# Designs tried in a protein design run: designed miniproteins, single chains, continued (3). Part 79

Each design is a single chain, and the fold is of that chain. pLDDT is the mean over its residues in the fold that is shown.

## One batch from the design tools (miniprotein)

Design m10742
Fold by ESMFold2-Fast:
Structure m10742 (fold): chain A 71 residues (1-71)
Amino acid sequence: SALEEAERRIEEIAAEFKAQKVSDIDVVEQALDELYQYMVELGIPERKRRELLERAWARLMEIVAANRAAA
């Protein structure tokens, strides 16, 4: 389903952020912009896109914080 594809994409972004030790908030913002466009292409309704984007932001920022703490 479109929701499963969006959630898989969030997991892929999270895995990349961990692997690359991403610590820059601008990279988070770019990834979220790309995720939003991907969800639009999947036909996910705006309300659900906002919910997923907010969850993705929170998750990616936790990864960034952990990466910064490990530096």
Scores: mean pLDDT 86

Design m10743
Fold by ESMFold2-Fast:
Structure m10743 (fold): chain A 72 residues (1-72)
Amino acid sequence: SHEEADRAALYAAGAVAYAAQGDAERAKEMSLKSMEAGPREVAEHNARAAAEGARAEGNDEGSKAMLEAAQL
C-alpha cells in the first residue's frame, strides 16, 4: 500500500540522516526497517533513490553509508 511505501521511504531518509551524522550502526538499523516496512523490491528502489538524492545534495558519505546499510 501507499502507506507502507511511505513508511519505507521515511526509514530510508532516517538512514541517510544517521549516516550523515557518522552513525553507521543506526543508519543500518533504519535501512533494515525500511526494507521490512514495505515490499522488498519497492524498499530497495526507494533506498537507491534516497541515496541518489543524498549524493545530489553533496552528501556522498551519507549516500555510501545508506547503500552499504541496505546491502546495495
Scores: mean pLDDT 69

Design m10744
Fold by ESMFold2-Fast:
Structure m10744 (fold): chain A 87 residues (1-87)
Amino acid sequence: LVEELRETVEFLLKEMEKLNASEEDIEKAREYGEEAIRAAEAGDIETAIEYLEKVAAIAKETADKANDIETFEEIAEKGNKTIELLE
């Protein structure tokens, strides 16, 4: 499941880049993603979910600011699916 978490984090970061997210938002999301992966590797699923939710929140905010409803929904769905897999 660490692999699926890593794939989801990479997906979220790529979508943010496509939507012209600020360098600050991308850096912050990347840092939260790294924390999520580290927590999952340590078996701390609760912390992994918390940080993944933070990454997804920044990505959703980016899509919302870009008025890209389809990408917003895709980000939300991908994040929720990964959380379900971690639980």
Scores: mean pLDDT 83

Design m10745
Fold by ESMFold2-Fast:
Structure m10745 (fold): chain A 74 residues (1-74)
Amino acid sequence: MSDVLTGAPKPKPVEEQTRYWVELAERLDLPEMKREIEEIGKKLIADPSSENVARYSGVVIRMIGEALESGKLK
């Protein structure tokens, strides 16, 4: 069931959001995406630069797209 998706920027904890997206990657059976989100999450925690934020968001958006396409996340 879909939750609220506003697209507005939010000061969300990287650790919490990374865990959520890792679980989503598991549902999609995408081990490479799971590894990528873990790695970029660690880099963002160590260096919270706008470039790392953009890369993290990119991986998350790609996972959302895959989940929507597969019907696992409406």
Scores: mean pLDDT 69

Design m10746
Fold by ESMFold2-Fast:
Structure m10746 (fold): chain A 85 residues (1-85)
Amino acid sequence: SKDEFEKYLLDVSKEYGIGTQSALDRARKDGHTDVVDYIESLRQKLQDAIAQASAAWRQGDDAAYKAYEAEAVKIGQQLDTLSNG
């Protein structure tokens, strides 16, 4: 279930100290491919949200900037929880 996967994500993240590429590489080698793929997907979404926010800010699109910044904050908080869990 979603709740079981979320617990598994936190447990693996805490065990490996998921905050560096080295920690992700070790988790992948140990068979936690689903956790690593999920974290890499979140990192990509964060990069995309930051890039979109930056583009909107440069274009003067305040509404789009606010929306992408909120998304970036949300994803950043998820990654921070996993890295410090």
Scores: mean pLDDT 86

Design m10747
Fold by ESMFold2-Fast:
Structure m10747 (fold): chain A 53 residues (1-53)
Amino acid sequence: DRAAEEERRRLEEIIDLSVEHLKYAVNIVVGGNVEENREKMEELTERIAELEA
């Protein structure tokens, strides 16, 4: 089912972006670079929102 395959790929991308977002949040706590990590998190949040639309 093409629709199921497309949905699966979209969900996989959302999961990957969510994991990446978490990594940047951890980096803020451990390593600093708050501005750089926050900018990347905002970028990822926008991309996730676009996929969910």
Scores: mean pLDDT 79

Design m10748
Fold by ESMFold2-Fast:
Structure m10748 (fold): chain A 73 residues (1-73)
Amino acid sequence: DERVRRLLEEARRLIMEEASEGVEAIGYAAKAVAAKKEGTGEEEYRELLERELEESRELAERARRALEEARRL
């Protein structure tokens, strides 16, 4: 049961990291919109947004794997 607990704690940590990346993605999206209106730096913020979304997806997949392993035990 200690192994199940550790896997659930890992999944929770990864989900929290995913939420943090989501907040950053919202920030970059807002900055991209502002940059487009001002005519400067839009592409850089779009690249940052895409990177955050990709990292968020990776964290979600890792959390899902930890939960699946916990279910098998």
Scores: mean pLDDT 80

Design m10749
Fold by ESMFold2-Fast:
Structure m10749 (fold): chain A 111 residues (1-111)
Amino acid sequence: MSTLERILAETRERLRELFEEAKERYEKAKTEEEKEKVVEEFRRRVLELLLEAVDRMLAAGLSPAEVAEALARLTAEMHLLASELELPQELVDAAAEAHAEAEAYARERLA
């Protein structure tokens, strides 16, 4: 397996775990305050995972084009996971915000 494919596979598996956990916690939350905390925690954890993936790709010597393609693939996979799991819109929005921040981080590191 290539270093890129390994990073993507490991990141994909951890994204699935985070999405499933966040959905369960969000559905079990009884108050708006509890739901907001689940959304904030989920956004932070998704962002941390994506930033780790970017740093791992850069450390492995991947080109700017390969990193950009990998982030695009992770975006597509997050959309598929959200659809598959019927993720609440607030969690979908949080994941999209985390992705946008990770993409900005990658652009600054590759500039």
Scores: mean pLDDT 85

Design m10750
Fold by ESMFold2-Fast:
Structure m10750 (fold): chain A 94 residues (1-94)
Amino acid sequence: SLAALRNYALQLARYTVEESLGQSTEEQIENIETALKFVAEVARAAGASDEEIVEILEEAVREILKLLKERVSPEDYEKIKEALERMLEEFRRE
């Protein structure tokens, strides 16, 4: 179900953020992007449309950025935000 995919994406996003805290900014970005790409593949395999996949990823990115806002430096937050926004833009084009 789409609701189950959304819940899975949010749980994985929260888990990935918590497990990546204390790593380098580049490693945090790589871990988050890998997790989100995995979510996209799971959703696609479950029959989600490209539009539904983008919506799930956008919600997961919003949750990730909310969790990171006060837990990383402002400089690292902006780097992570920029990387995730670029990833979302690529999914919207494909």
Scores: mean pLDDT 87

Design m10751
Fold by ESMFold2-Fast:
Structure m10751 (fold): chain A 108 residues (1-108)
Amino acid sequence: MKEEAKEEAREAREEARRAIELAREGRGREAGEEAVRAGGEAGEAAKAAFESGDKEAAKEAEEGGREAARGGTEAAKSAEDPLSAARGTGGAMSGVGAEFLARLTAKK
């Protein structure tokens, strides 16, 4: 669980950065898809850290959630169609939720 949570947090950060790069290139659909993946990984990392009470994993999940929220926001801003906008927004919301849950876990 701890190792999995850390790996998912790393993947969330990498996918969030890719979403931002794609958004800057005007590739809004692909940016939205990466934002959904980043948000999902961040959420799983935060949930795993919360269930285990692992504060180190929680700190990494908090950072993953923060970057996923940023990636999703940039993807939503670059969106030229409703599905891409929904994906970017969903990724951002998942990232915010993951950051919040991870922060609560880290403060236990």
Scores: mean pLDDT 83

Design m10752
Fold by ESMFold2-Fast:
Structure m10752 (fold): chain A 82 residues (1-82)
Amino acid sequence: SEEQREQIRKEVEQEIERFKELLPELEELDPELAKRLEKEIEELKKKFEEETDIKKLQQLAIEIGSTVTMAEMYVYVSRKAK
């Protein structure tokens, strides 16, 4: 299912772009956390680009999404505390 692969790819691309938009604020709030999450996203992206199995692509997409969600939650909570 090439269509399923393309859907997963587009979802991952959207998540990575969302993370990039959050990165400047993350760096101001917690530079060490920002660096850690950026490295994790980069590593997961490399694994995703090398993967051919659709079930493993889906697992990697979930891991990327979870990392981005963690970053979004941290920014949200930090904004509420200000």
Scores: mean pLDDT 85

Design m10753
Fold by ESMFold2-Fast:
Structure m10753 (fold): chain A 91 residues (1-91)
Amino acid sequence: DEEIKELEEKLKEIKELYKKALEADKQGNWEEVEKLIEEIYRKVEEGEKMIKKIKKEKGKYSKKIIEIEQELGVVAVGAAVLRLVLRKKKK
């Protein structure tokens, strides 16, 4: 499951970026938060494209792929909420 391992590594990277964004927000570094959110969105999009390719090529998906897809969605929503909060704090 090389493709699953690559998805898990991308999810791990995305989660680390999200932790860094939360830390930057606590420090009042809104510029760094915006940069990290953009990186999170880009990596989430890459992960979603990989999942779609796996589903199309294999005609099926494992429980692990469903779990990763759900985790990507949760982080994407969290980043979107953080961005909305940031816009209110920026002024």
Scores: mean pLDDT 78

Design m10754
Fold by ESMFold2-Fast:
Structure m10754 (fold): chain A 72 residues (1-72)
Amino acid sequence: KYEEIKKEIEEAIKRGDVAKVVGFWLLALGYYLDGNYEEAATILGAIIDAEKNPPKSLVEMYKEAKKKAEEA
């Protein structure tokens, strides 16, 4: 299922579908706020892998989510 999410994010980025990419970022934020750091890190990691120049704020959120998932 990670590969499916990654593919969908890659397609959205290729199309320049900013609204859909922001939607995935907001979905990851929702998981993060619910304490589901593993799912948040998975989605954020997929965006980082697919995006040529990911925003620093997104990268920082990914690092924090990954750290918190390891602490869980």
Scores: mean pLDDT 78

Design m10755
Fold by ESMFold2-Fast:
Structure m10755 (fold): chain A 98 residues (1-98)
Amino acid sequence: SLAAKRAELDALRARLVALRDRARALRDQAKAQGDERTALRAGLLIMSLTGTIVVLERALARLDAGEPVDVDAVIADARAEVDAAEAQLAELEAELAA
């Protein structure tokens, strides 16, 4: 149902925001340790996550306005970004802790 897809978009938005906050914390920690490479990689991930969040927030706003949205495409893109970001953050956090 559209209501179920709307709820999934809200949940994905919350997950993407949490991942972006985690990437920001990682970037700040890397900068404090002088790890410029990890800080740069975290910064690029923040930009990617922010782009996906903006697209998702626009989709939510359009749905709330009763405007047409390819909800399935937005969900698929957001899910792919969540999976990619979780994997990248785990790798970067492990590298920084080494």
Scores: mean pLDDT 90

Design m10756
Fold by ESMFold2-Fast:
Structure m10756 (fold): chain A 88 residues (1-88)
Amino acid sequence: PVSFAEMDEKFAKELEEVDKLFERLKKEGISREELEEWRRELARVEARLAAARARAAAGELSEQERHILALHEEAVARLRERLEELEA
């Protein structure tokens, strides 16, 4: 069994690694093709989150599943911000 605290700690660490990756991409540059691939992946994840939110609204998610959904929504928001920075 994984505790919510352990999930939060692992998630925070993964977000730090993503932040480091995007800082590196800003310094090295990123191709249009690579940005397009990141945008496609983001769109797929956002579609899955929309489906998960609908299930949450219907009362179909467990407490653990709702916690995981909240973590994924935070990850998607951060990824969106980072991609917008690369496009600017």
Scores: mean pLDDT 78

Design m10757
Fold by ESMFold2-Fast:
Order: structure tokens, then C-alpha cells, then sequence
Structure m10757 (fold): chain A 95 residues (1-95)
């Protein structure tokens, strides 16, 4: 359980900081996406289901990476979309 939980914690930090620092006008949408991804990962961790934890963490990590790349390119809309997609995939993985 701890291995998957540690990955999730790193992703949560990355999403929160990246979104807050980089998205400007799209910041609220990116933050909402990040929060939803974090909640899905946390629910999976609380369930004690290691497979769901791993899926949620992987999906959130992928979304965070894409959001970070879009933010560096100056595309706030794509960054917010990537964060939202990551959150949705994390939610599906947690189910």
C-alpha cells in the first residue's frame, strides 16, 4: 500500500503547485481537476485496494505531467484540460 500511496502524494504536490504557479486565467479549472484527482487517489488508498491505488496514482501522474508541459508552453487551456482528464481517469481507476 505505501508504494502506491507515496506515488499519489508526489502527484498531488505536482498538480497543486504546477496549477497554482502556471495557469493564470485557467487556474481555477486546473485546481479543480487537481483536487478531484487527489480525492479519487485518496479514496482508493482508504479502500485498501492496491490495484485501484496504483491505477489512480498512474492516471493522476499522467495528467499532471501533461498539464505541466502545456503550462510551460504557455497554453493555459490545454493545461487545464490535461488536469481535468487526469482527474477523470483517476476517478475511473479508483472505481
Amino acid sequence: MEGATYGTAGVISGIGMGVSASLGGAKEKGEEGGRRAAQAAAEAARSGDLERQRRAAEAAGEGAARAGEAAKAGDAEKAAEAAEEGAERARRGAE
Scores: mean pLDDT 59

Design m10758
Fold by ESMFold2-Fast:
Structure m10758 (fold): chain A 59 residues (1-59)
Amino acid sequence: MEEFDKEIDDGVKALKRAVAKLVMKPYVDQGDLDKAVQIGRDLGLDDDEIQEIIDELLA
């Protein structure tokens, strides 16, 4: 069944990832992956979400 909340939730997750990517970028660029992971967790991201952001920043 369809839910309007599903669209909104998906958008919120996308925004969180975009913000995390911007904040984590300088640490990933420096090779400080531990700090990048800590920032992602502080922003409420799961390990899978953090890994996707790091992978995208390293590409």
Scores: mean pLDDT 75

Design m10759
Fold by ESMFold2-Fast:
Structure m10759 (fold): chain A 58 residues (1-58)
Amino acid sequence: MEARERVLNALAAHPEGLTLDQLAEETGLSKEQVERIMAELEAAGLVRRENGKYRLAA
């Protein structure tokens, strides 16, 4: 499964949101990889960041 798909699946499973550390732990990706993916998804409007956590925006 692609890194981006793993991140989106983790967020879908956790509607309350996940921190960067929690996303790295859930997906098995490095924190740096998750951070880059989150920046891209946030720019695309697919995720939002609130109170240090990422959630699906739509």
Scores: mean pLDDT 80

Design m10760
Fold by ESMFold2-Fast:
Structure m10760 (fold): chain A 99 residues (1-99)
Amino acid sequence: MGASEEDKQVAIRYAVGSLHAEVLAKILSEDPDMPPEQARKKALQLAIDKLRKGDKEYIELAVESARLVLEDMKVEAEIDEEELRKQSIAELEALLQQE
């Protein structure tokens, strides 16, 4: 089954969620007294910065998360790492604006 645009958007949102959760956990482990709203904003900003710099660990986390959700949906699709990176940055920026 080929990936629809909707399937791709679901994969991107799961990749973004995984990135945010991982970065947030790291921030809270380093500064557990940080207010939750500040920690969430810092995590989003850090994830955006890392993806913009082409950080391999962050890109690999996004790709793996997208792959897992597509497999769970029974969708056969090739993941374009650059497209996923660009779309993940856009979604993270949208989340940062919404708070």
Scores: mean pLDDT 79

Design m10761
Fold by ESMFold2-Fast:
Structure m10761 (fold): chain A 131 residues (1-131)
Amino acid sequence: MKRVLLVAIDHDEERAERAAELAAEELRRLLAERGVEVEIHVVLAPPGIEEASRLALEAVKKYKADVVAILVLVSSDLKLGEEIANAVKKAVQENFDVPVVTEVILTSKPEEEQREAIRELARRTAELLTA
C-alpha cells in the first residue's frame, strides 16, 4: 500500500476539490494498471504560502505520505502559481524525506488544457511511486 498526499491550493474550494478528484481518479487508474494499491489523502488549502505550507506539513505527518502531489490553481499568473508551489514543496522537503511533485493550473486556459495538466501531475506522481 502506497500513501499519497494530494494538496490542492485555490481560493475556490469547490474548484480545488474537483481538480483533486480528477487527479486522484487518474492516479488510481495508472497505479491499478501497474498492480499498485494506493491510499490517497486530499487536503484543500487557500493560496497563502504560510497556511498552505502548514496544512501540507500537518497532513504529511498525519498520513505518513510516501509522496506529496501539489496542485496550485491560479487564473493567469504562472509566476505566482510557481512561487506558491515551490514554497510549499520546499517546506515539505526541509521537514520530511519525501518526494514532491508540483503542477500549476492556469484556470484562464481551456478546460481540456487544465485537465491535461492535472493528468500530467497524476502521471509524474505514479512514476515516483513505481521507480
Scores: mean pLDDT 89

Design m10762
Fold by ESMFold2-Fast:
Structure m10762 (fold): chain A 80 residues (1-80)
Amino acid sequence: MEKLEEELGEKLTEAMSKMPEEEQREVMKKVDEASKKPEPESIEESFKIGSEVLEKQGLKEEAEKMRELGKKKVEEVRKE
């Protein structure tokens, strides 16, 4: 699990660095707003934002993996 999270995190950071500064600021603002929501909604929205960034940069497989990872984390929180 940790290795997949690290790989997706690296890909997301690289994708963000290729975006215009204005788009990077909008993404960061959305992540900040998502983080203020209670779990599991904060987790679900954060992974959705990350997957959208990856998809915009043509990393569709990584975007799909990020959506699946987010869904698994949401299910874990809902069961606990």
Scores: mean pLDDT 77

Design m10763
Fold by ESMFold2-Fast:
Formats: C-alpha cells, sequence, structure tokens
Structure m10763 (fold): chain A 80 residues (1-80)
C-alpha cells in the first residue's frame, strides 16, 4: 500500500539520522515516532501528516532539520 511505502521511506531516513547522530536520545526518539506512526497508520490525518513529513525530510539538508521534523511529527501524532 502507499502508506506502507511512506512508513518504510521515513524509517530509512530515521535509520540514517540515528547513524549520523550516534546518540541514545536520537535512537529513543526514532523508536517513539515509528511506534506512533504504526499505531495511527489507518488514521487518514496521520497518513497525510506522514506524507507531508516525508516530503520535508527529503528536502532537508541537515540532521538538525530532520530531527526537528521528527519532533513536529511526534507532537502532531500524539494530538490525534
Amino acid sequence: SEISKIIRDIQRIMQQVVGQANTSDVARKATEVMELIQKNRSNEKAQKLAEETLKKLQAATTVDEQMALFDQLKEKLKSL
């Protein structure tokens, strides 16, 4: 499905960010965001948020920008 591909692409970017940052805090945050995405995968609002976040992640040029996008996604998903 389209959402499964989006989740997989987000996970790949997260794995790259975790590898580059090499800190337990970033790894923990990545796990939390992925769990929230999976829990909300059938929610239409969550699907749109994931799609928009993926596009922004692909345009981001720094690890700090990518981390900020994950923080924003986490907070938005927690509010659903």
Scores: mean pLDDT 83

Design m10764
Fold by ESMFold2-Fast:
Structure m10764 (fold): chain A 62 residues (1-62)
Amino acid sequence: MLRPPQETLEELRAQLPEAQKKLASMTLTPEEQKQYEATLRLFELALEGADEEDIAKLRAEV
């Protein structure tokens, strides 16, 4: 499976705090909230070094 480059992981790490702040300050519909939470989950799994297959499954749902 394709492994993300180190630069991509650094970018995700830098963006994660900003994405979390954005989620906390937004007024979202239940559908939008689910999609945003799934995206944050995808970032967390990528940073933790989860399998690309698990990441691809979440990416397909977003």
Scores: mean pLDDT 64

Design m10765
Fold by ESMFold2-Fast:
Structure m10765 (fold): chain A 87 residues (1-87)
Amino acid sequence: APLSLEEFAERVLELMEENQVPEEVRERVRELLKRALEHYAEGTEEAIEQAERDILAAVNLLLATFTAQGREDAAARVAELANELGR
């Protein structure tokens, strides 16, 4: 079954903790995912589009961070989680 946005957020937070992501990056990703969850709860087309932009920003930030850290497996896992996201 596809991941819910809540399950996606939980998996992303777990992945950041396991891979010693810098606190500044973790805080930014948490803010983006929290905002995405709030917008999805609003349920309007505009809010959903904003949530999708915030999810994409979080994914791109994590991919860049893991690539810079040489954590290719973690980067691949972020891409996998994004693909499993059923929204």
Scores: mean pLDDT 85

Design m10766
Fold by ESMFold2-Fast:
Structure m10766 (fold): chain A 67 residues (1-67)
Amino acid sequence: MELTDEQLEEMAKIAGISVEKAREAHKIMLEAQREGKIPSPKELAEKLGISEGTATVLVIYFNEKIS
């Protein structure tokens, strides 16, 4: 299930990243979910150039909103 633009803005604010980075993270996490994979904070951090801590926050937020 896709996050709304409002949820992407909220995720960006909580994680301390730009809305553009939040959209990139969302695409990566959606692709992982569609493939039946758990989004990896390490892989997400490496692809986006953010910390693993920030990536973990993004993964938690995404999972809470799609549950």
Scores: mean pLDDT 80

Design m10767
Fold by ESMFold2-Fast:
Structure m10767 (fold): chain A 73 residues (1-73)
Amino acid sequence: EPSNNELVIAGIRHQVALLERLAPPSQAALVARVRALADALIEAIKNNAPDEEIQALDDALRAAAAELVAAIR
């Protein structure tokens, strides 16, 4: 439900924590970028930012997370 922002935020935090745990030390900069984008997305959701801003942050987070996942493989 769109009304359950706390569960969405918890899901984002859980995925970032998992990626941080699995990432090699050589990817510390990309891990920091994923964390920063996740924090920005969480704040945008908490502050009821426009849908286009939330979508842009979500797209950026997904792109950075995909790069990190590729680096873990």
Scores: mean pLDDT 82

Design m10768
Fold by ESMFold2-Fast:
Parts: C-alpha cells; sequence; structure tokens
Structure m10768 (fold): chain A 85 residues (1-85)
C-alpha cells in the first residue's frame, strides 16, 4: 500500500503541475495551488521515511482540493489509500 500510494501521489502531482503550467489562473489561485503542491510533495517524502502523520496527510489533501489543485475524485482515492496504511 505505501509504494502504491507514493506512485499515485506522484501521478496526481505530475498531472496537477502540467495543468497549472497550462492554465490562465489568477496569481492568488496559482500561489495557493503551488503551496498545496509543495505540501503534497512533503507527504511523499514523509511516506518514504515512515514519518507521516495521517491527520497531516488528510489535511494536505483537503487543502489541495480547496485550492483546486486536485479533483474530489483524486482526493477521495488518495484519502482512502492513506486510511488503509
Amino acid sequence: MKEELIEKLQEVLKKAAKKLVASNLDQETINRQIGALLRLTGVIFELKYNRLDINDAKQALQDALDAGLISQEERDELLKMIEEL
């Protein structure tokens, strides 16, 4: 599960980054999405080193959804994987 979650997070973040670069979003929205992207990247490193706080990971996903960085479907899938750790 941990390796699968890392791979899924990397896929979601790569997709989100590509969309962000191609988008005509306002600067405030871009700044929020960059912040969420960096936070989720931190979650990947914490997972690799077995230092992840599950509640922090859940909050990072919610922040990413609220910023519009990821879809509700992507958040729900990742949240389920985190809860199955």
Scores: mean pLDDT 82

Design m10769
Fold by ESMFold2-Fast:
Structure m10769 (fold): chain A 70 residues (1-70)
Amino acid sequence: MEISEEDEKKIKEIVEKFGGFIAALDDARLREFARELKKAGVSEENLKAWIEKNVSEELAKKMVEIYKEI
C-alpha cells in the first residue's frame, strides 16, 4: 500500500509523542493516540497501512475500529 509522505511524517511525530512503542499502549491511550492522528488530518487508510508495515496487522485492525468510533 502507498502511504502519503506527509501522513507518514505526521504518524511518526505522534508515535514519538506517545513514547515510540504504541503496541504497549492501553485502550485509553490508543484512543487518545487515534484522536491526535484524526486532529492532524491523517486518513484511516494511511494509518492502517503504516501500522501494518511498522507494527502489526492486529494493531492496524484495532486502530481502524477505534478511528471509526471517535
Scores: mean pLDDT 80

Design m10770
Fold by ESMFold2-Fast:
Structure m10770 (fold): chain A 70 residues (1-70)
Amino acid sequence: NIKKAQELIEEGERLIKEGERLIAEGRELMRRHPNDREALLRGIGLVLRGIGLIFEGELKIKKGEKLLAE
């Protein structure tokens, strides 16, 4: 089903972009405040959240690609 596959791929791409943005924000926060424990914890949280979104996005893209292969 082409429409359902396209929706999954587009949704996955959005999640990956959001995840990459959060990772970049978290890394910048940690880089600017290396001695600030609160900033480091917030930065780590953003990176972990971003990684989770990238994995979710990749799974949605793979599911969409599988639907296109059928």
Scores: mean pLDDT 87

Design m10771
Fold by ESMFold2-Fast:
Structure m10771 (fold): chain A 58 residues (1-58)
Amino acid sequence: TAFARAVRDYEATSPEELSLKKGEIVLIREETETEALVVTGDGEEGIVPMSVLEIIDE
């Protein structure tokens, strides 16, 4: 299980994407080369670009 932090605000550009605020912590469920499927603390699930995420290591 991997957690990540949004490095900047992100606005969803499609129905499958999720909007994030800078500093928001999300759970990564699935990862590709360019995108991640994440779950927010509010239980919302969606796709965000990997470029807006910083993986939280131990």
Scores: mean pLDDT 80

Design m10772
Fold by ESMFold2-Fast:
Structure m10772 (fold): chain A 75 residues (1-75)
Amino acid sequence: MEEKIKKASEVAEKYIARILAGDEAAVEELRKELAKILGEETAEKVVNEILRQIAAGKPLNVREIIEKEVKEAEE
């Protein structure tokens, strides 16, 4: 679980930089890459929460978002 969270966080941080730069393709690519690590349903929830936090201008804790969604998916 920890290894998946770390890997997903590293991937997400890379794509978040592209999303913030206005790369519309980065959102879809992030969803696909996270689905390979976390599964499609969990990846969708993670991406949606990341986009919500970015839109709200809140400090983004990518690892915390991923950890929460992974734990909810396993319970």
Scores: mean pLDDT 79

Design m10773
Fold by ESMFold2-Fast:
Structure m10773 (fold): chain A 105 residues (1-105)
Amino acid sequence: SAEDIENELKAKVLLHVIGAELYLLERRLKDDPESVKKIREIIEKLQEIAKSKDYKEQIKLLKEVKKKLEELYEEVKKSNPEAAKEVENMIEIVDELIRLVEKLL
């Protein structure tokens, strides 16, 4: 349907937005090796999502991404509150992305 096409396009855009924000965050946090490691693990999961053609698998991987972002938030919240706010915003985008993909089931 036209609505399914719109939801697929929105999901692709949001996936790329998260990827771009993580790329910029990795550069900003370059002197924090634990945060950089977590960011790279999240980027690898986003690449796995982008290659998947199974919406159920995409939802499972998105929930894993959300968990890793929550772990990253706990890591950075005390030392870098600006980075923590960016991670919190990415968690909200992942929640929207999960809802969009669930509509495609």
Scores: mean pLDDT 88

Design m10774
Fold by ESMFold2-Fast:
Structure m10774 (fold): chain A 80 residues (1-80)
Amino acid sequence: MSPAERGKKLLQEMIKEGKSPQEIVDEGVKFIEELKKEGYSKEELRRALQAMLSEMSENDMPVETIQEFAERGQKIVEEN
């Protein structure tokens, strides 16, 4: 399973479990950090982040929640 597929599946599972928007963001960010520690490339991390953001949008999650996850995830992927 690719990092992008893993991220999408994780987000689908968290939404189905009824986790709060804040819990989803915090776990999603932690997941991106763990992928980076596992040695996945910047390109693979970027694809995982985009797949998760798309899944959040498809599930009509609050815009503010999607924006927070995008900002926090992008910092992990792009800045260091």
Scores: mean pLDDT 86

Design m10775
Fold by ESMFold2-Fast:
Structure m10775 (fold): chain A 80 residues (1-80)
Amino acid sequence: SLTDQMLKKLDEAKEAVKNKDKGKALQKLGEIKDLSEQLPPEVRQQVNELVSKALLAVLNEDYEEALKILDELKKLVEET
């Protein structure tokens, strides 16, 4: 399902963030953004906001903040 694909990519993004692998984290966030285009507009807007915040945190190498945002994103996706 789309939810299962997004949850898998979120777990991969969280692993990259925990490993401080900036390149892989950015790649996985991009893949999550692409999958989000298939979501209903209201949920897609919320996902895109959190993905944008996570991207900024990763770009700033604020991996603790990125991990918190990814946890919130995972909860949102699980409720969909």
Scores: mean pLDDT 86

Design m10776
Fold by ESMFold2-Fast:
Structure m10776 (fold): chain A 64 residues (1-64)
Amino acid sequence: GDAGETTAAALAKRELGLSDAAARALGRLVNQGLNGEEAVRAALEKGYISEEEARAFLEAMRKG
């Protein structure tokens, strides 16, 4: 099941303006056992998300 992952991806997309591709990449990495920050770093290294999207997500995680 991926209900929690889907909810987290939808929230990030809506609140932070992430693309569908970025949200899906982060969801896949979280499903592999990475935490949110690790998933963001891995997605950025692989080129799945932009530096701007990574920064926005990490800032939101730091504030929450």
Scores: mean pLDDT 67

